# Designed miniproteins, single chains: the designs that were tried, part 116

Each design is a single chain, and the fold is of that chain. pLDDT is the mean over its residues in the fold that is shown.

## One batch from the design tools (miniprotein)

Design m3863
Fold by ESMFold2-Fast:
Structure m3863 (fold): chain A 117 residues (1-117)
Amino acid sequence: LRRLQEELFRAAREGRVEEARRLLAELKARGGDVNAADEEYGFTPLHLAAAMGHLEIVRTLLAAGADVNAADEIYGYTPLHLAARMGHDEIVETLLAAGADENAKDKFGLTPMDWRN
C-alpha cells in the first residue's frame, strides 16, 4: 500500500492521468485510502493535483472518493486553498461543485478566496 500511495502522489503531482487511474483501481482493490496524506506536509493526492493544475486528475480523485475538504497538517490548506492560490480557476470551480467549503480557514485565518489573485 505505501508504495502505491507514493506512486499516486507522484502521478497526481506530475499529471499522469492514466497512471493515476490505474493506481486508484489497484489501491481500491487492496483496501487502500485515497485520502492518505504524505509524510512531509500532510498533502493528499487531491492537494497535489489541485496545486499543480491537473484538472483531469482532480476529477478522477473526486470520483474515487477523495475528501474535497481535507486539510494539510502544516498550514491547514484544503485543495481549494491551493487551487485558488495558484490561479487554477477551472479546478476551483470543480472543487466548489464537489462540495468544497469556500469559507474554510487555514492556520493563518485565511479562506481559499483570500488567496485568489
Scores: mean pLDDT 86

Design m3864
Fold by ESMFold2-Fast:
Structure m3864 (fold): chain A 134 residues (1-134)
Amino acid sequence: SATDELLALMTLPPELIGEGRIAELLAAGADVNAQDANGYTPLHKAAESGNVNVVELLLENGADVNAQDNNGRTPLHLAAENGHVEVVRLLLENGADVNAQDNNGRTPLDLAKENGHDEVVELLLENGADVNAK
């Protein structure tokens, strides 16, 4: 199915993921919010890799900005953990829950701090991240 092909495409290295192919699969009826075996949506994968253009395309096609994987992590958790400033900004602009907690009570702010991503920390705090949220 178009959905199965979309999920397979999102397992490729970011530099091999073509926006045009994603757009074709979505136009063919691929489920933009489909989850793999770990609960990862296409938006989780794009946010983890820092692929700004793919994040924009998925959000424009109705991706759930607050989708949770099997560990309760949202795309914002993955972008913050990996220091992807522009992806963090786009997710927040599209209604990402800045204080979302994973299954261990960790927020995007906790992950950004633990990984030393100071610019992401500043951006999350500017957007209402609670320093005491767990």
Scores: mean pLDDT 89

Design m3865
Fold by ESMFold2-Fast:
Structure m3865 (fold): chain A 95 residues (1-95)
Amino acid sequence: HMGEDLNALDEQGLTRLHRAALEGNVEEVKRLIEEGADLTAKDRFGNDVATEGDAAGLTPLHLAKLRGNEEIVELLKKAGFDEDAKPRLDKPLPE
């Protein structure tokens, strides 16, 4: 509850969860989810933090999809979106 730096941005404007998703580190993603990291945290505006993406606030889920790591994508969805609160993802990824 107190002193949570889980959502702190590093020098690249990424949270620990962003970086774990980029690295494909499933164990780190699981740990951060269990610690209560913000799954919807966006990178800092105006920073180049993603390959091929706009510097306009990518989420860890976006970065996991860019890596093609389905296990991390599922972990982030499961932790950020309850089965009962199924979010509409009506946006096709640009190819």
Scores: mean pLDDT 59

Design m3866
Fold by ESMFold2-Fast:
Structure m3866 (fold): chain A 97 residues (1-97)
Amino acid sequence: MEEARELLEKGKKYFEEGDYDKAKEYYEKALELAEKIGDKKLQAEVLYNLGELYEKIGDYDKAIEYYSKAAVLFEEIGDFEGSIEAGMKILKIVMTR
């Protein structure tokens, strides 16, 4: 669990620095490890961050895909605030394009 979260934190740092290639690399590593250990909460968090990454680089189709996956997982684990937040991101993209 800690290793996957550390990878997510590294991805977030690269995202903040504008290194989207490195952010993506670390997010994908975090997602793979979270899936292997069955940490659905961490999976949802990583998928949401991948959605933000794709939104930032202008790949709105991928952003919607990742936000949708995050929303489903947030709902499955009872994190309705996370699910609503991901849904609002999708709505914003759809309504502003």
Scores: mean pLDDT 87

Design m3867
Fold by ESMFold2-Fast:
Order: C-alpha cells, then sequence, then structure tokens
Structure m3867 (fold): chain A 62 residues (1-62)
C-alpha cells in the first residue's frame, strides 16, 4: 500500500464491502476509490474493505 493511516474514531460498516473500525486502529491504504472513500486493509484483522476518508488520519507514507 501507499499509506499507513489510523482511525480517529469508531466506524460501523453500513454495507458488506465496508470495514468496521475502532478508534486507534491502524490500516494500510491499498487504493483511493474517490474523494470520500479508500480501500484499506486492517493491520489488526487483515480484512480488506472500504473506509470513509473522514475517519482516518495519515501516519506514514509507505
Amino acid sequence: GKFLVEAIKDYTATKPDELTLKKGELLEVLEVVDEEWVLARSLKTGEEGRVPVSVLKLVELL
């Protein structure tokens, strides 16, 4: 992936292709889908899915 990001708040998946996140969870961004969504992999679970950009902060460029 190109970015390491952190969830700044909890997020509950609303669709099957989305990830449920807890505040402080680290993810690798695999792809930018659009201005509102990224495809990411959870470093905790290894699951991949869509996440809103609004709940993420950049930690590191990979």
Scores: mean pLDDT 83

Design m3868
Fold by ESMFold2-Fast:
Order: C-alpha cells, then sequence, then structure tokens
Structure m3868 (fold): chain A 66 residues (1-66)
C-alpha cells in the first residue's frame, strides 16, 4: 500500500517537492499514521501539487489500509 501511494503521487510530476511529499506519505503509511498520510495528500491536492485523480486514488488506498 505505502509503495503504491508513493507511485500515485509521483504520477503528478517528478519535482523535488512532489518527491518529498511522496516520501513523507509513504513513511506515514508505513508507520500506521493514516491521519497524517491523508492530511499530506489532501494538502498536496489543495495546493495543486498533485492532480485530483491522484489524490482520490491515494486516499482510497489509505482508507483501504485502515
Amino acid sequence: TAEKVREIILKSGDSPVTRAVAEAVQQAVEQGNYDLAKQLVQNARDTGLISQEAADEALALIDQAQ
């Protein structure tokens, strides 16, 4: 799940900021901190860093992991 969430976020672009967010979300999921993982994905969507489709896919996987 963590690895797939990272890949989904990186579909939106391979910038240093997008990579940092993807790594932070992956780490949060690996640690079982699903609230933080969702918050990071939602913030990335709201700031336009990732697409709405990527955010929806990532959030669905995080919810499934809970």
Scores: mean pLDDT 80

Design m3869
Fold by ESMFold2-Fast:
Structure m3869 (fold): chain A 92 residues (1-92)
Amino acid sequence: MLTGPQAAQQIARSLLQHDTVSHDQVLDIVRRTLRQAGFSDDDIDRMLSQIRSVLDTQPPTLSGRQAVQAVAQGLDRAGFTSMSQAMRDTLS
């Protein structure tokens, strides 16, 4: 089973494979990866709610890098600060 930071890094890598992603694609990648990592539906819903709130402030399509930044911000708002930091570290 992946740790939170490892799941976050896998999300970042998946998003960075795309030149452009839609909000729905970002949310689908996050949900799928977190489910595979063994997160509860309650934790996934809380994370996705905050990520969606961040995405709603963004253009309808994002670069992979912009998507990673948006997901990291959403994770931080949801209280998953170590996961947020792990995602930002992939952009270094």
Scores: mean pLDDT 87

Design m3870
Fold by ESMFold2-Fast:
Structure m3870 (fold): chain A 71 residues (1-71)
Amino acid sequence: EPPPFPEPGPVLSGRQAELFLAVIKGDVERVKKLLAEGADVRASTGDGKNLIDLARELGREEVAKILEEAA
């Protein structure tokens, strides 16, 4: 039986920030690892865009494909 997890609050630093940077860099393997660790693919970048839109605009087609499969 899994232990109860505390409510995470609005702390979206570390893992989510690393996912954002991995998308910008086009680091496919890092994106996959962060998603496996539970990074939120649906988080916005503050400009009203999601990570999938950001990846497509940067020409990171492989990253965008992985994010779409996770979303």
Scores: mean pLDDT 70

Design m3871
Fold by ESMFold2-Fast:
Structure m3871 (fold): chain A 73 residues (1-73)
Amino acid sequence: AEPSLAERALRTVANHLRETQGPGARLPSREFLAKATGVSLEEVEKALDRLEAQGVIRREREGNRTVYRVAAP
């Protein structure tokens, strides 16, 4: 069967991060990732949540905002 929309979105976002971000790198905004990958903002948010659950990225606080970073090995 063809991959679901959510599965395709996850693969697209994960591949983009793998190709453009190194370990410990701060991720671009969700809006930027949506534009860069062609994935909707909602699907980017779902993909980031899943990647965080998988330990690929981590959520951090910088002042009053939440940012994501690629997990260090």
Scores: mean pLDDT 78

Design m3872
Fold by ESMFold2-Fast:
Structure m3872 (fold): chain A 90 residues (1-90)
Amino acid sequence: MNKLDEDGRTELHRAAEAGDVERVKELIEQGADVNAKDKDGRTALHEAARAGNREVVEILLEHGADLSAKDKNGKTAADLAAPLEEVREV
């Protein structure tokens, strides 16, 4: 009955990390909890932001993802994305 993998990750977490926009949309349409947390307190929004999947981030936010949600390390999705914008050497 607990439909989480051993890491507490849903299929939405995996799709968000992979940048699979269509799968993210399908899972949300099927009633996936966009604010479900894994064992580290991370949501699909955290995984999308960490992976740099901007389109997935936008879709999750449109469907009520909590941008202020903090993981076990006190990091929001924005905190996981922000270092990549500050440390760009191009």
Scores: mean pLDDT 75

Design m3873
Fold by ESMFold2-Fast:
Structure m3873 (fold): chain A 59 residues (1-59)
Amino acid sequence: ELEKLFRLYDADGDGTLDAGELAQIGEPLSDEEVAALLARADRDGDGTLDLAEFREMMA
């Protein structure tokens, strides 16, 4: 389920989710809310989440 959700929002198919793609998950998120999620889950600070980081965020 999480992998399919990840792929649905990975519009460019690069295997990561950026801030714009994260804002489409569930309810609309503000830029500040997206930044907070990225800061929590994006361990290397590249501004994107891979599948493993996405799983950690969603628990």
Scores: mean pLDDT 66

Design m3874
Fold by ESMFold2-Fast:
Structure m3874 (fold): chain A 116 residues (1-116)
Amino acid sequence: MLYRLGEEVATLMRRELGVTEDVVTEEQLRALVEKLMSSLDKDGSGKISYEELKDALINDLGLSEEEAEKIIKELDKDGDGYISLDEFYDYFRRRLAELAARRPPSAPESSLVPVA
């Protein structure tokens, strides 16, 4: 399947995979997640601490502290202070699926301006 990128995800994909397109394949998503996990999981535990992920997102990907914290909060659904490979993959997969599911309405919504 192909997924349409959002602004923040497109930035990550361009940085990590060199992807310049607005669509991403499942293989590209998997490659991104594996690359990020491999670089962040320095001890091979399969888990990333908040501090390690935040630091990498800011320093390696050039994201703002605000942007990095937003991503971390969305990844750590169980609040244990660690992010697993499965959580990382599920986050990006869900994010891209949401973007792919976003379609313009069949007609633009008109609430204030009557059309003739």
Scores: mean pLDDT 60

Design m3875
Fold by ESMFold2-Fast:
Structure m3875 (fold): chain A 56 residues (1-56)
Amino acid sequence: MKTIRQLMEEHGISQRQLAEYLNISPATVTSAIRREEAGIVDPTSQRIKDFLLSLE
């Protein structure tokens, strides 16, 4: 399964753009990415991933 970071790279979306699309702070995006990479199930990480997957 693709990570948030991989999906961002595939779609050419920056942390800033992702934060704007989801109406959250860039720091929240960074935290959510780190939590996903650590294997932590977090609602914000899931919301970000679902958004990026919706672009496929």
Scores: mean pLDDT 79

Design m3876
Fold by ESMFold2-Fast:
Structure m3876 (fold): chain A 58 residues (1-58)
Amino acid sequence: GRLYRATAPVPKTSERELALRPGDRVELLEEVDENWWLARNLATGEVGLVPKSYLEEI
């Protein structure tokens, strides 16, 4: 799958969102819109929405 890394802390502000720490690795599941992606945290297996601007491709 397409792999990304969090570049900044991502807070969970709703149950649909994914909380991330800087350096957390995620797999892109869906590009929901221009700003939000559905991703899986590779360490926890948690799935949620994350702003794509906080992610860099690895």
Scores: mean pLDDT 83

Design m3877
Fold by ESMFold2-Fast:
Structure m3877 (fold): chain A 96 residues (1-96)
Amino acid sequence: DSPLHEAARAGDLERVRELLARGADVNYKDVVGWTPLHLAARAGHLEVVRLLLEHGADPEAKDIRGLTPLDLARAFGHEEIVAVLEAELARRAAAA
């Protein structure tokens, strides 16, 4: 796991901001294919999800099971994160 994975899982918004400012890869995948966005979405950290998306996090990134951050947010019942991720995916589809 990268330091950004740990910060995203913990919901440490300030640490996420510092690591991204220092050039941490927002889309780095861990050993199971999870990006920091997967971990923030699974853990229910809405503001970290927003910050990662602002820094170019891929909401369509798939883990080794083919699950996206949206799939994890749904599985763990984080309805507001589901809404944010659905809105971002719809925005990207409309822009294509």
Scores: mean pLDDT 88

Design m3878
Fold by ESMFold2-Fast:
Structure m3878 (fold): chain A 63 residues (1-63)
Amino acid sequence: MVGDIVVAVKDQPKTTPQFLGLKKGEKVLVEKVLNEDWWLVRSLATGESGYVSAGSLKVIGRE
């Protein structure tokens, strides 16, 4: 959900400028849910935003 803090459950490479590269265990904030497969998130480590596969994330809390 928007405003949730989620953690990457696997590595996600940055293959395009629109995607956010994540490593397993990295925490991000959900900015927007586009559909069931893709979420717009912001990295809490770098402050960078980008799209990530929803299947690579697990909700751990809310900011």
Scores: mean pLDDT 74

Design m3879
Fold by ESMFold2-Fast:
Structure m3879 (fold): chain A 73 residues (1-73)
Amino acid sequence: SKAEELFKKFDTDGDGTIDRDELRAYFESLGVDLTDAQVDDIIARWDRDGDGTIDFEEFKALLAEMGYGEDFE
């Protein structure tokens, strides 16, 4: 899926999570410039365990909420 391709592209260390800097880089690739406050808000909303990273399931949900993740029938 597009979400899996994007996750692998930005999960540069292959640990199965996206950190704050990788999340910002992802949105910059879409032409979206996020402020520090916006990145912090996204992480706070989707970081369920408080480690400052987003796993693949959280990343997929984030993309779906923002209209970038397609779940096609």
Scores: mean pLDDT 70

Design m3880
Fold by ESMFold2-Fast:
Structure m3880 (fold): chain A 151 residues (1-151)
Amino acid sequence: SNREIQAALLELAEQEKYEELLNRAAELLKERPLSDLQTILFGVAPLLSEFLTVLEEEGLDAALTYLRTQVALASESPSAQGAVELALLALLLVKLGEYSEALGILSTLESTFGASLPTLVTKALLLAADLAEEQGDEETAAILRERALTL
C-alpha cells in the first residue's frame, strides 16, 4: 500500500540513509502518478509535506510561491537533512514538469552543499537528469549531467 511505502521512506530518513532515500524516491517518481506520490512522500521532509499541502489545497502557482519563500531558509542552516529536502523537492518539481524551478533548487543545492556533501549533490543532479530524460526533457537532463561533472 502507499502507506507501507511511505513508512519505508520515513524509516530511511530517520536512519539518515539519505542516498538510499533519494534512489527510492526517484524510482517511485518514475513509476507512480502524482496522486500516489502525495501520500507516499507526505511527512518525509517538513518543507516537502507543506509544499504538497499547498499544491493540493491552492494549486501549483501558490505552491511554487510558497517554495520560493522557503528555499533560502534551508540554505541559512546547512544540514544533511536540509540538502535531502532540497533534493526531494527538485525531483518532485521535475515530475511536475517545472524544470526551471527544479534547476533553481538544484543550483541552491550545489552552491550550499556541493563542497560539504558532494556525493549526495551529484546523486541528486543525476537522478533529476534521469527523470527529466525519461519525461522527454533532454535539455534539462544535459544541463544537470554537465553540472554533476563539475563536482
Scores: mean pLDDT 82

Design m3881
Fold by ESMFold2-Fast:
Structure m3881 (fold): chain A 114 residues (1-114)
Amino acid sequence: SLNDELFRTVAQVRPGAAEEVRRLLEEGADVNAKRDFADLKDATPLHIATYNPQVEEDVEIVRVLLEYGADVNAKAILDGEEKTPLEIALLSKYSKVRDEIIKVLEEAGAKLIK
């Protein structure tokens, strides 16, 4: 399905992945689709894109998802707790682009769960 390909493209960041994400969304993939990924339950593509991002392509994927209406405050479950994409990004201790991802999310209205 288009949603399966969207999740695969976001999880397996290859050169051109951001443009492939855009193409899949234009073809009708659900930007807010949910599935389990790694240790996340009910993760959206945006949660996966913020899960340990390493390269500039990860930042561009986040921008494309937000452009196409990704819910910046969607909730996934990690270890029994609800987490937003911003909270997932904050847990990415070894990310080379974490601060850039956090800035993009905050500019889009991202919030922490209180």
Scores: mean pLDDT 85

Design m3882
Fold by ESMFold2-Fast:
Structure m3882 (fold): chain A 71 residues (1-71)
Amino acid sequence: MSLEEIFKKYDKDGDGYISAEELKELLESEGFVLSDEQVQTLIDFFDLDGDGKLDFAEFKRLAEFIGLLSK
């Protein structure tokens, strides 16, 4: 799947944002084993708006950083 398709799948509210809970579920589905603290750290690092959620641009930067599709 493309990053856009993955984002759309986990954007359950259709609001254009991914929450910490949705991000953890997404990362676990891609085979990443992360604690709640590690997921929160990723959000805090890439969430420049401080709303506790990632928009698509922030999510894309996070995905590139961790190599989401390159495991």
Scores: mean pLDDT 74

Design m3883
Fold by ESMFold2-Fast:
Structure m3883 (fold): chain A 58 residues (1-58)
Amino acid sequence: SKLFRALRDYTAVLPNELALKKGEIVEILKEVNDDWWLARSLSTGEEGYVPRSYLEEV
């Protein structure tokens, strides 16, 4: 899977979403649609959906 960095903090709104801190590295598990990707945090191991627009490839 590709590694991406959070561009800004994201507060999870739904239980299946992953909260992000700016600079956090996530592994993309599945590109579900154009707006939302399933990711795993490398720091916590937690999985959830994140907004694609909050991420940049590393």
Scores: mean pLDDT 86

Design m3884
Fold by ESMFold2-Fast:
Structure m3884 (fold): chain A 59 residues (1-59)
Amino acid sequence: MELYEAVKDYEAKHPSELSIKKGEILELLARVGDHWLLARSKETGKTGLVPVEYVRKVE
């Protein structure tokens, strides 16, 4: 399982996007182009697209 951590808060601007808070742990489901990740929040269980610039990969 590939995990990512939110480095900043992001508010979804479209229904396909996921709102995240700084420090939230996300499971990577898929990469969508060069700018978006399809992820699931480990905290809320919600899924959606997040901008790659708002997250970092966790070991």
Scores: mean pLDDT 84

Design m3885
Fold by ESMFold2-Fast:
Formats: sequence, structure tokens, C-alpha cells
Structure m3885 (fold): chain A 81 residues (1-81)
Amino acid sequence: SVLSNFTQEQIAEFKEAFDFFDKDKDGYLSREELQTVLWGNNPDGLVDMMIREADKDGDGRIDFEEFVTMMQRSMQRQAAA
């Protein structure tokens, strides 16, 4: 699990951020909510690509584990560049 790569404190912080944007408490974030969280503007379609990489089912909704996976991949991309 992607969660095993993070401390309990880091997981709690990601959870608080996720829950803040998940106003309906249904356990999912929309593409628009994710775009707001990650970058207010998406000039290169990076958010769309990250959502597609995290959302294996292609439903356009992101659960908590997919959200954390996307954040981890974003950090890995910065380290690889």
C-alpha cells in the first residue's frame, strides 16, 4: 500500500486535507477539487494526467488512497527532474 511509505503523522495530514475538500463526506474528490488543491491553473494538463494515472477505473473520482498515490507521484516527478 502507498500508505506504508508515510508516517502516521503524514497520513493524518493528507487525511485532513482530503476531508477538508470532501465536503459531502462520501470519500471521493472531483477533478475540479483536485485542480484547486494542487494547482489553481493547469496549463500543461498535468493534473489530468495525474488523475488518469491514479484513477485506475477511469471514473474521474479520486478516493483517499488514489489521492495519496497522486501526491507521491508528484513528489517523485520533482525528484526525477
Scores: mean pLDDT 66

Design m3886
Fold by ESMFold2-Fast:
Structure m3886 (fold): chain A 72 residues (1-72)
Amino acid sequence: TVTAKKDYTAKSPDDLSYKKGEKLKILSLHSSVPGKWIAENAKGEKGLVDRKEVLDEEIDEGIELLTKAVLK
């Protein structure tokens, strides 16, 4: 599960709407759209989420490693 960083309202039928602090279940890290994942919100709705708009433990680790590399 990941935590949404801010509120988002779907702009297309394929996008997922969510609220800041909402727990999202990531269903797939691969979608037809680069940089977007397939996730499920608390209502059971499924859709595309932007990777950078959610906090994922695995992705957060990768981003943290990149940040440390840039800061060195």
Scores: mean pLDDT 67

Design m3887
Fold by ESMFold2-Fast:
Structure m3887 (fold): chain A 87 residues (1-87)
Amino acid sequence: SAAAEELGKALLAAAREGDFDKVKELLNTIKAKFPAEALDAINAPDEVGYTPLHLAANIGNLEIVEELLKAGADVNAQDKFGKTAFH
């Protein structure tokens, strides 16, 4: 749905900014309101294939990485260059 897609984009922004509280809030909202779409929203890539997990790992924010992994973030998701968050 458009609402779940919008929450996925907000999650990308929060992960990029290193906003732990906002990431946790958005993950809880996605799981509560859109359980069937939750994994798609949590793993939604940006324009170059960076998922929230890619962005959090790039910053080195371990708390956000842990919250994303607990929520079902895909460790094998590849960006446009074939790199994972931990490559």
Scores: mean pLDDT 84

Design m3888
Fold by ESMFold2-Fast:
Structure m3888 (fold): chain A 69 residues (1-69)
Amino acid sequence: GLTEEQIAEFKRAFSLFDKDGNGYISAAELGTVMRSLGQNPTDEEVDEMIRMADKDGDGQINYEEFVSM
């Protein structure tokens, strides 16, 4: 799980890519967000995170669903 500080950083970074304010980002943007948190995930690790967080199967990540993992 993420710490409260990591969740706050994630939400801040997420908002930089969520320009429409709809609460979702793409797989490519998720990788960039994770790197901004000091993490360096592989493509397979990003795909696994998407699989766990993307309950709708649309290829987009809601940050509230992601932080609840």
Scores: mean pLDDT 67

Design m3889
Fold by ESMFold2-Fast:
Structure m3889 (fold): chain A 113 residues (1-113)
Amino acid sequence: MNTVDADGRTELHRAAEKGEPEKVRELLAQGADVNARDADGRTPLHIAAENLDKENPVGALEVIRLLLEAGADVTAQDADGKTPLDIVKSLPKSPERDYLLRLLEEARARQAA
């Protein structure tokens, strides 16, 4: 059962926000809904994508990899109509951003086919 807070956020959303790959693995193994939406329509993948521009981009990339392997929907739109790919495109240029853009485009192509 997914426990949610007042903002509709699951523990998986919070682990993605903190860039905690080990906790993400544990929650996914326990059957956490990888595509759960918060009150703003955001999935854990949306939150992890924003976290790439924070102090731990390596941790953010590992969280994103785990979410994608668990079947995270890369086409999910938040309340502003933004996908995780749209969020990454708005971030400053970096090797980690370029790598993530490629991963998300490949996942999008697989999910659209």
Scores: mean pLDDT 79

Design m3890
Fold by ESMFold2-Fast:
Structure m3890 (fold): chain A 87 residues (1-87)
Amino acid sequence: PGADLSAQDAFGDTPLHLAARAGHKEIVEELLKAAEKSPDQLIKLLTAQDAFGFTAFDLAVISGHEEIAEILEKKAKEHGVDLSKKP
């Protein structure tokens, strides 16, 4: 269910934020695969911002997990989303 993937903790972090920050590539891939069952949920998950305005992509970059950052950026671009673009 897509709603569970968008659950935010006290800092606004989704499970994808936590996995990206921790460097858990396998968990990131599983979360993206589950979210792909609903493209709307996948886009929401990829563009969700924590309390500081960081996406999961931003946290992967900040934490030095370049492989995870590349996975997130590629997945977003496949769905017409550029994570580097400002609203």
Scores: mean pLDDT 75

Design m3891
Fold by ESMFold2-Fast:
Structure m3891 (fold): chain A 120 residues (1-120)
Amino acid sequence: AVDELGLTPLHLAAASGDLETVKALLEAGADVNAKDIYGATPLHLAAASGHLEIVKLLLEKYGADVNAKDKYGQTPLHLAARSGHWEIVKLLVEKYGADENAKDKNGLTPADLAKITQNL
């Protein structure tokens, strides 16, 4: 349930790919940088789930923190790369200046997480 994980309605809409609900919540003043119990923002969840248009909306119109770190030290770029969402990886790096060299709490970069999931 939402309260059990500290998830806001914006986290749930971003994770599920519900673009119209994301738009409605943000227009109503939802906190774009709200953190769940794991320190994850809606941008983390959209990036992990491959929702490119939601990632664009959060960054372009609402100024989401592209380099926000969860409690594991992971950025949205770490989660997109780990999940193989290459269109989002490219967008975060090339257009929004995401830190490609950011290390999580285990010293892993987004590229390191991508290698782990691809067995490279």
Scores: mean pLDDT 87

Design m3892
Fold by ESMFold2-Fast:
Parts: C-alpha cells; sequence; structure tokens
Structure m3892 (fold): chain A 60 residues (1-60)
C-alpha cells in the first residue's frame, strides 16, 4: 500500500530537486534517501522530489 505523510509545517524548496509544500499537504513517500530526507510525490501537484522528514508525519 501507499505510505502517506502529511506536512506539519510549510516548506520552501532550496534546491531544484526538492519539493515545496504547505502545512496539511499530503505526500506519497516513495523511498528513504538518508536520515533526513525522503523521496516523495506531492498528491496535490503530482511532482516528485526530495522532502525533509522533520516537517512531515506518516499517517498511512
Amino acid sequence: GMMIAVATEDYEARLPTDLSFKKGDKLEILKEVNENYWLAKSLKTGEVGYVPKSKLKIIK
């Protein structure tokens, strides 16, 4: 099944490979990259990129 996270706060991408998101946005977690980042897909935009784990909560 899909692993879904919800944004706990806003995040503005600092690199072209990162995703920006707003608090409450849902993201599908695709892969763990390292201790601080996931590769995720925005369910709002369909874009894929790196997201900081510290600003997200797994809900599914």
Scores: mean pLDDT 86

Design m3893
Fold by ESMFold2-Fast:
Structure m3893 (fold): chain A 65 residues (1-65)
Amino acid sequence: SSLEKAIEAFRKEMKKDGVSQSTIDKIIEYSLKNSPSVDEFVETATLAYFKYKYDKKSIEEIEKE
């Protein structure tokens, strides 16, 4: 499915950047819980990952937003 492809693309990108599997799983789970569509999942996951990577926010901090 398009959702499965989007999830796999994000997993590969984050793994390439050296992000731990547990952190990847948390970002994916958070994004899926807060997004009713594939496009919204992609947007939510992208924003969550950018907050983690560039703003250096913890997953706990991102989940509280």
Scores: mean pLDDT 82

Design m3894
Fold by ESMFold2-Fast:
Structure m3894 (fold): chain A 64 residues (1-64)
Amino acid sequence: FDEFDKDGDGVITAEELREWLEEKGFPVLSDAQVQQLIAEYDRDGDGVIDRAEWEEMEAAARKR
C-alpha cells in the first residue's frame, strides 16, 4: 500500500491502482475498467481507495 501511496495521504488513486495491477501481471486496464474496480471497493464514494478498501481488495485477489 504505502509503496503506491505516493502522496502519503492514505488513499490510492486510479493511476496508482493501475500501477499496482500492472506490477501484479494484470493487463493494462482502461480508465473505465479502473473506475469500475474502484467503485466495487470504494465504500466512501470519493473515487479513491483508502487503506481499509485496499486490504479488502488484496484479500479478495489472494482468495481467487
Scores: mean pLDDT 68

Design m3895
Fold by ESMFold2-Fast:
Structure m3895 (fold): chain A 110 residues (1-110)
Amino acid sequence: GADVNAADEYGETPLHKAARAGDLEKVRELLEKGADVNAKDIRGRTPLHLAAYYGHLEVVRLLLENGADVNAKDIFGFTPLHYARIAGHEEVVELLLENGADPNAQDIFG
């Protein structure tokens, strides 16, 4: 069987890939099997960063319910809130703020 936390050459775990795809059932399955909700890829991105960027609202909710760090920073200091704002996903922005995201997270424009 595959290790649920096995990272590929880019440091992406199965949970990163499921979060990027918006596969809610796969995210739930992986978390139930002990996937690290705060695993970082080679760029310092967590599954929450990817779900936020791609606008997968219910995946964002499930990750937060399972202890995802709402203020996790990638290697450039960008948080999930920054990713949601860049991508224009307003409902994800609101959900992240309701869950303790720092509203002073710097955007790419200052």
Scores: mean pLDDT 88

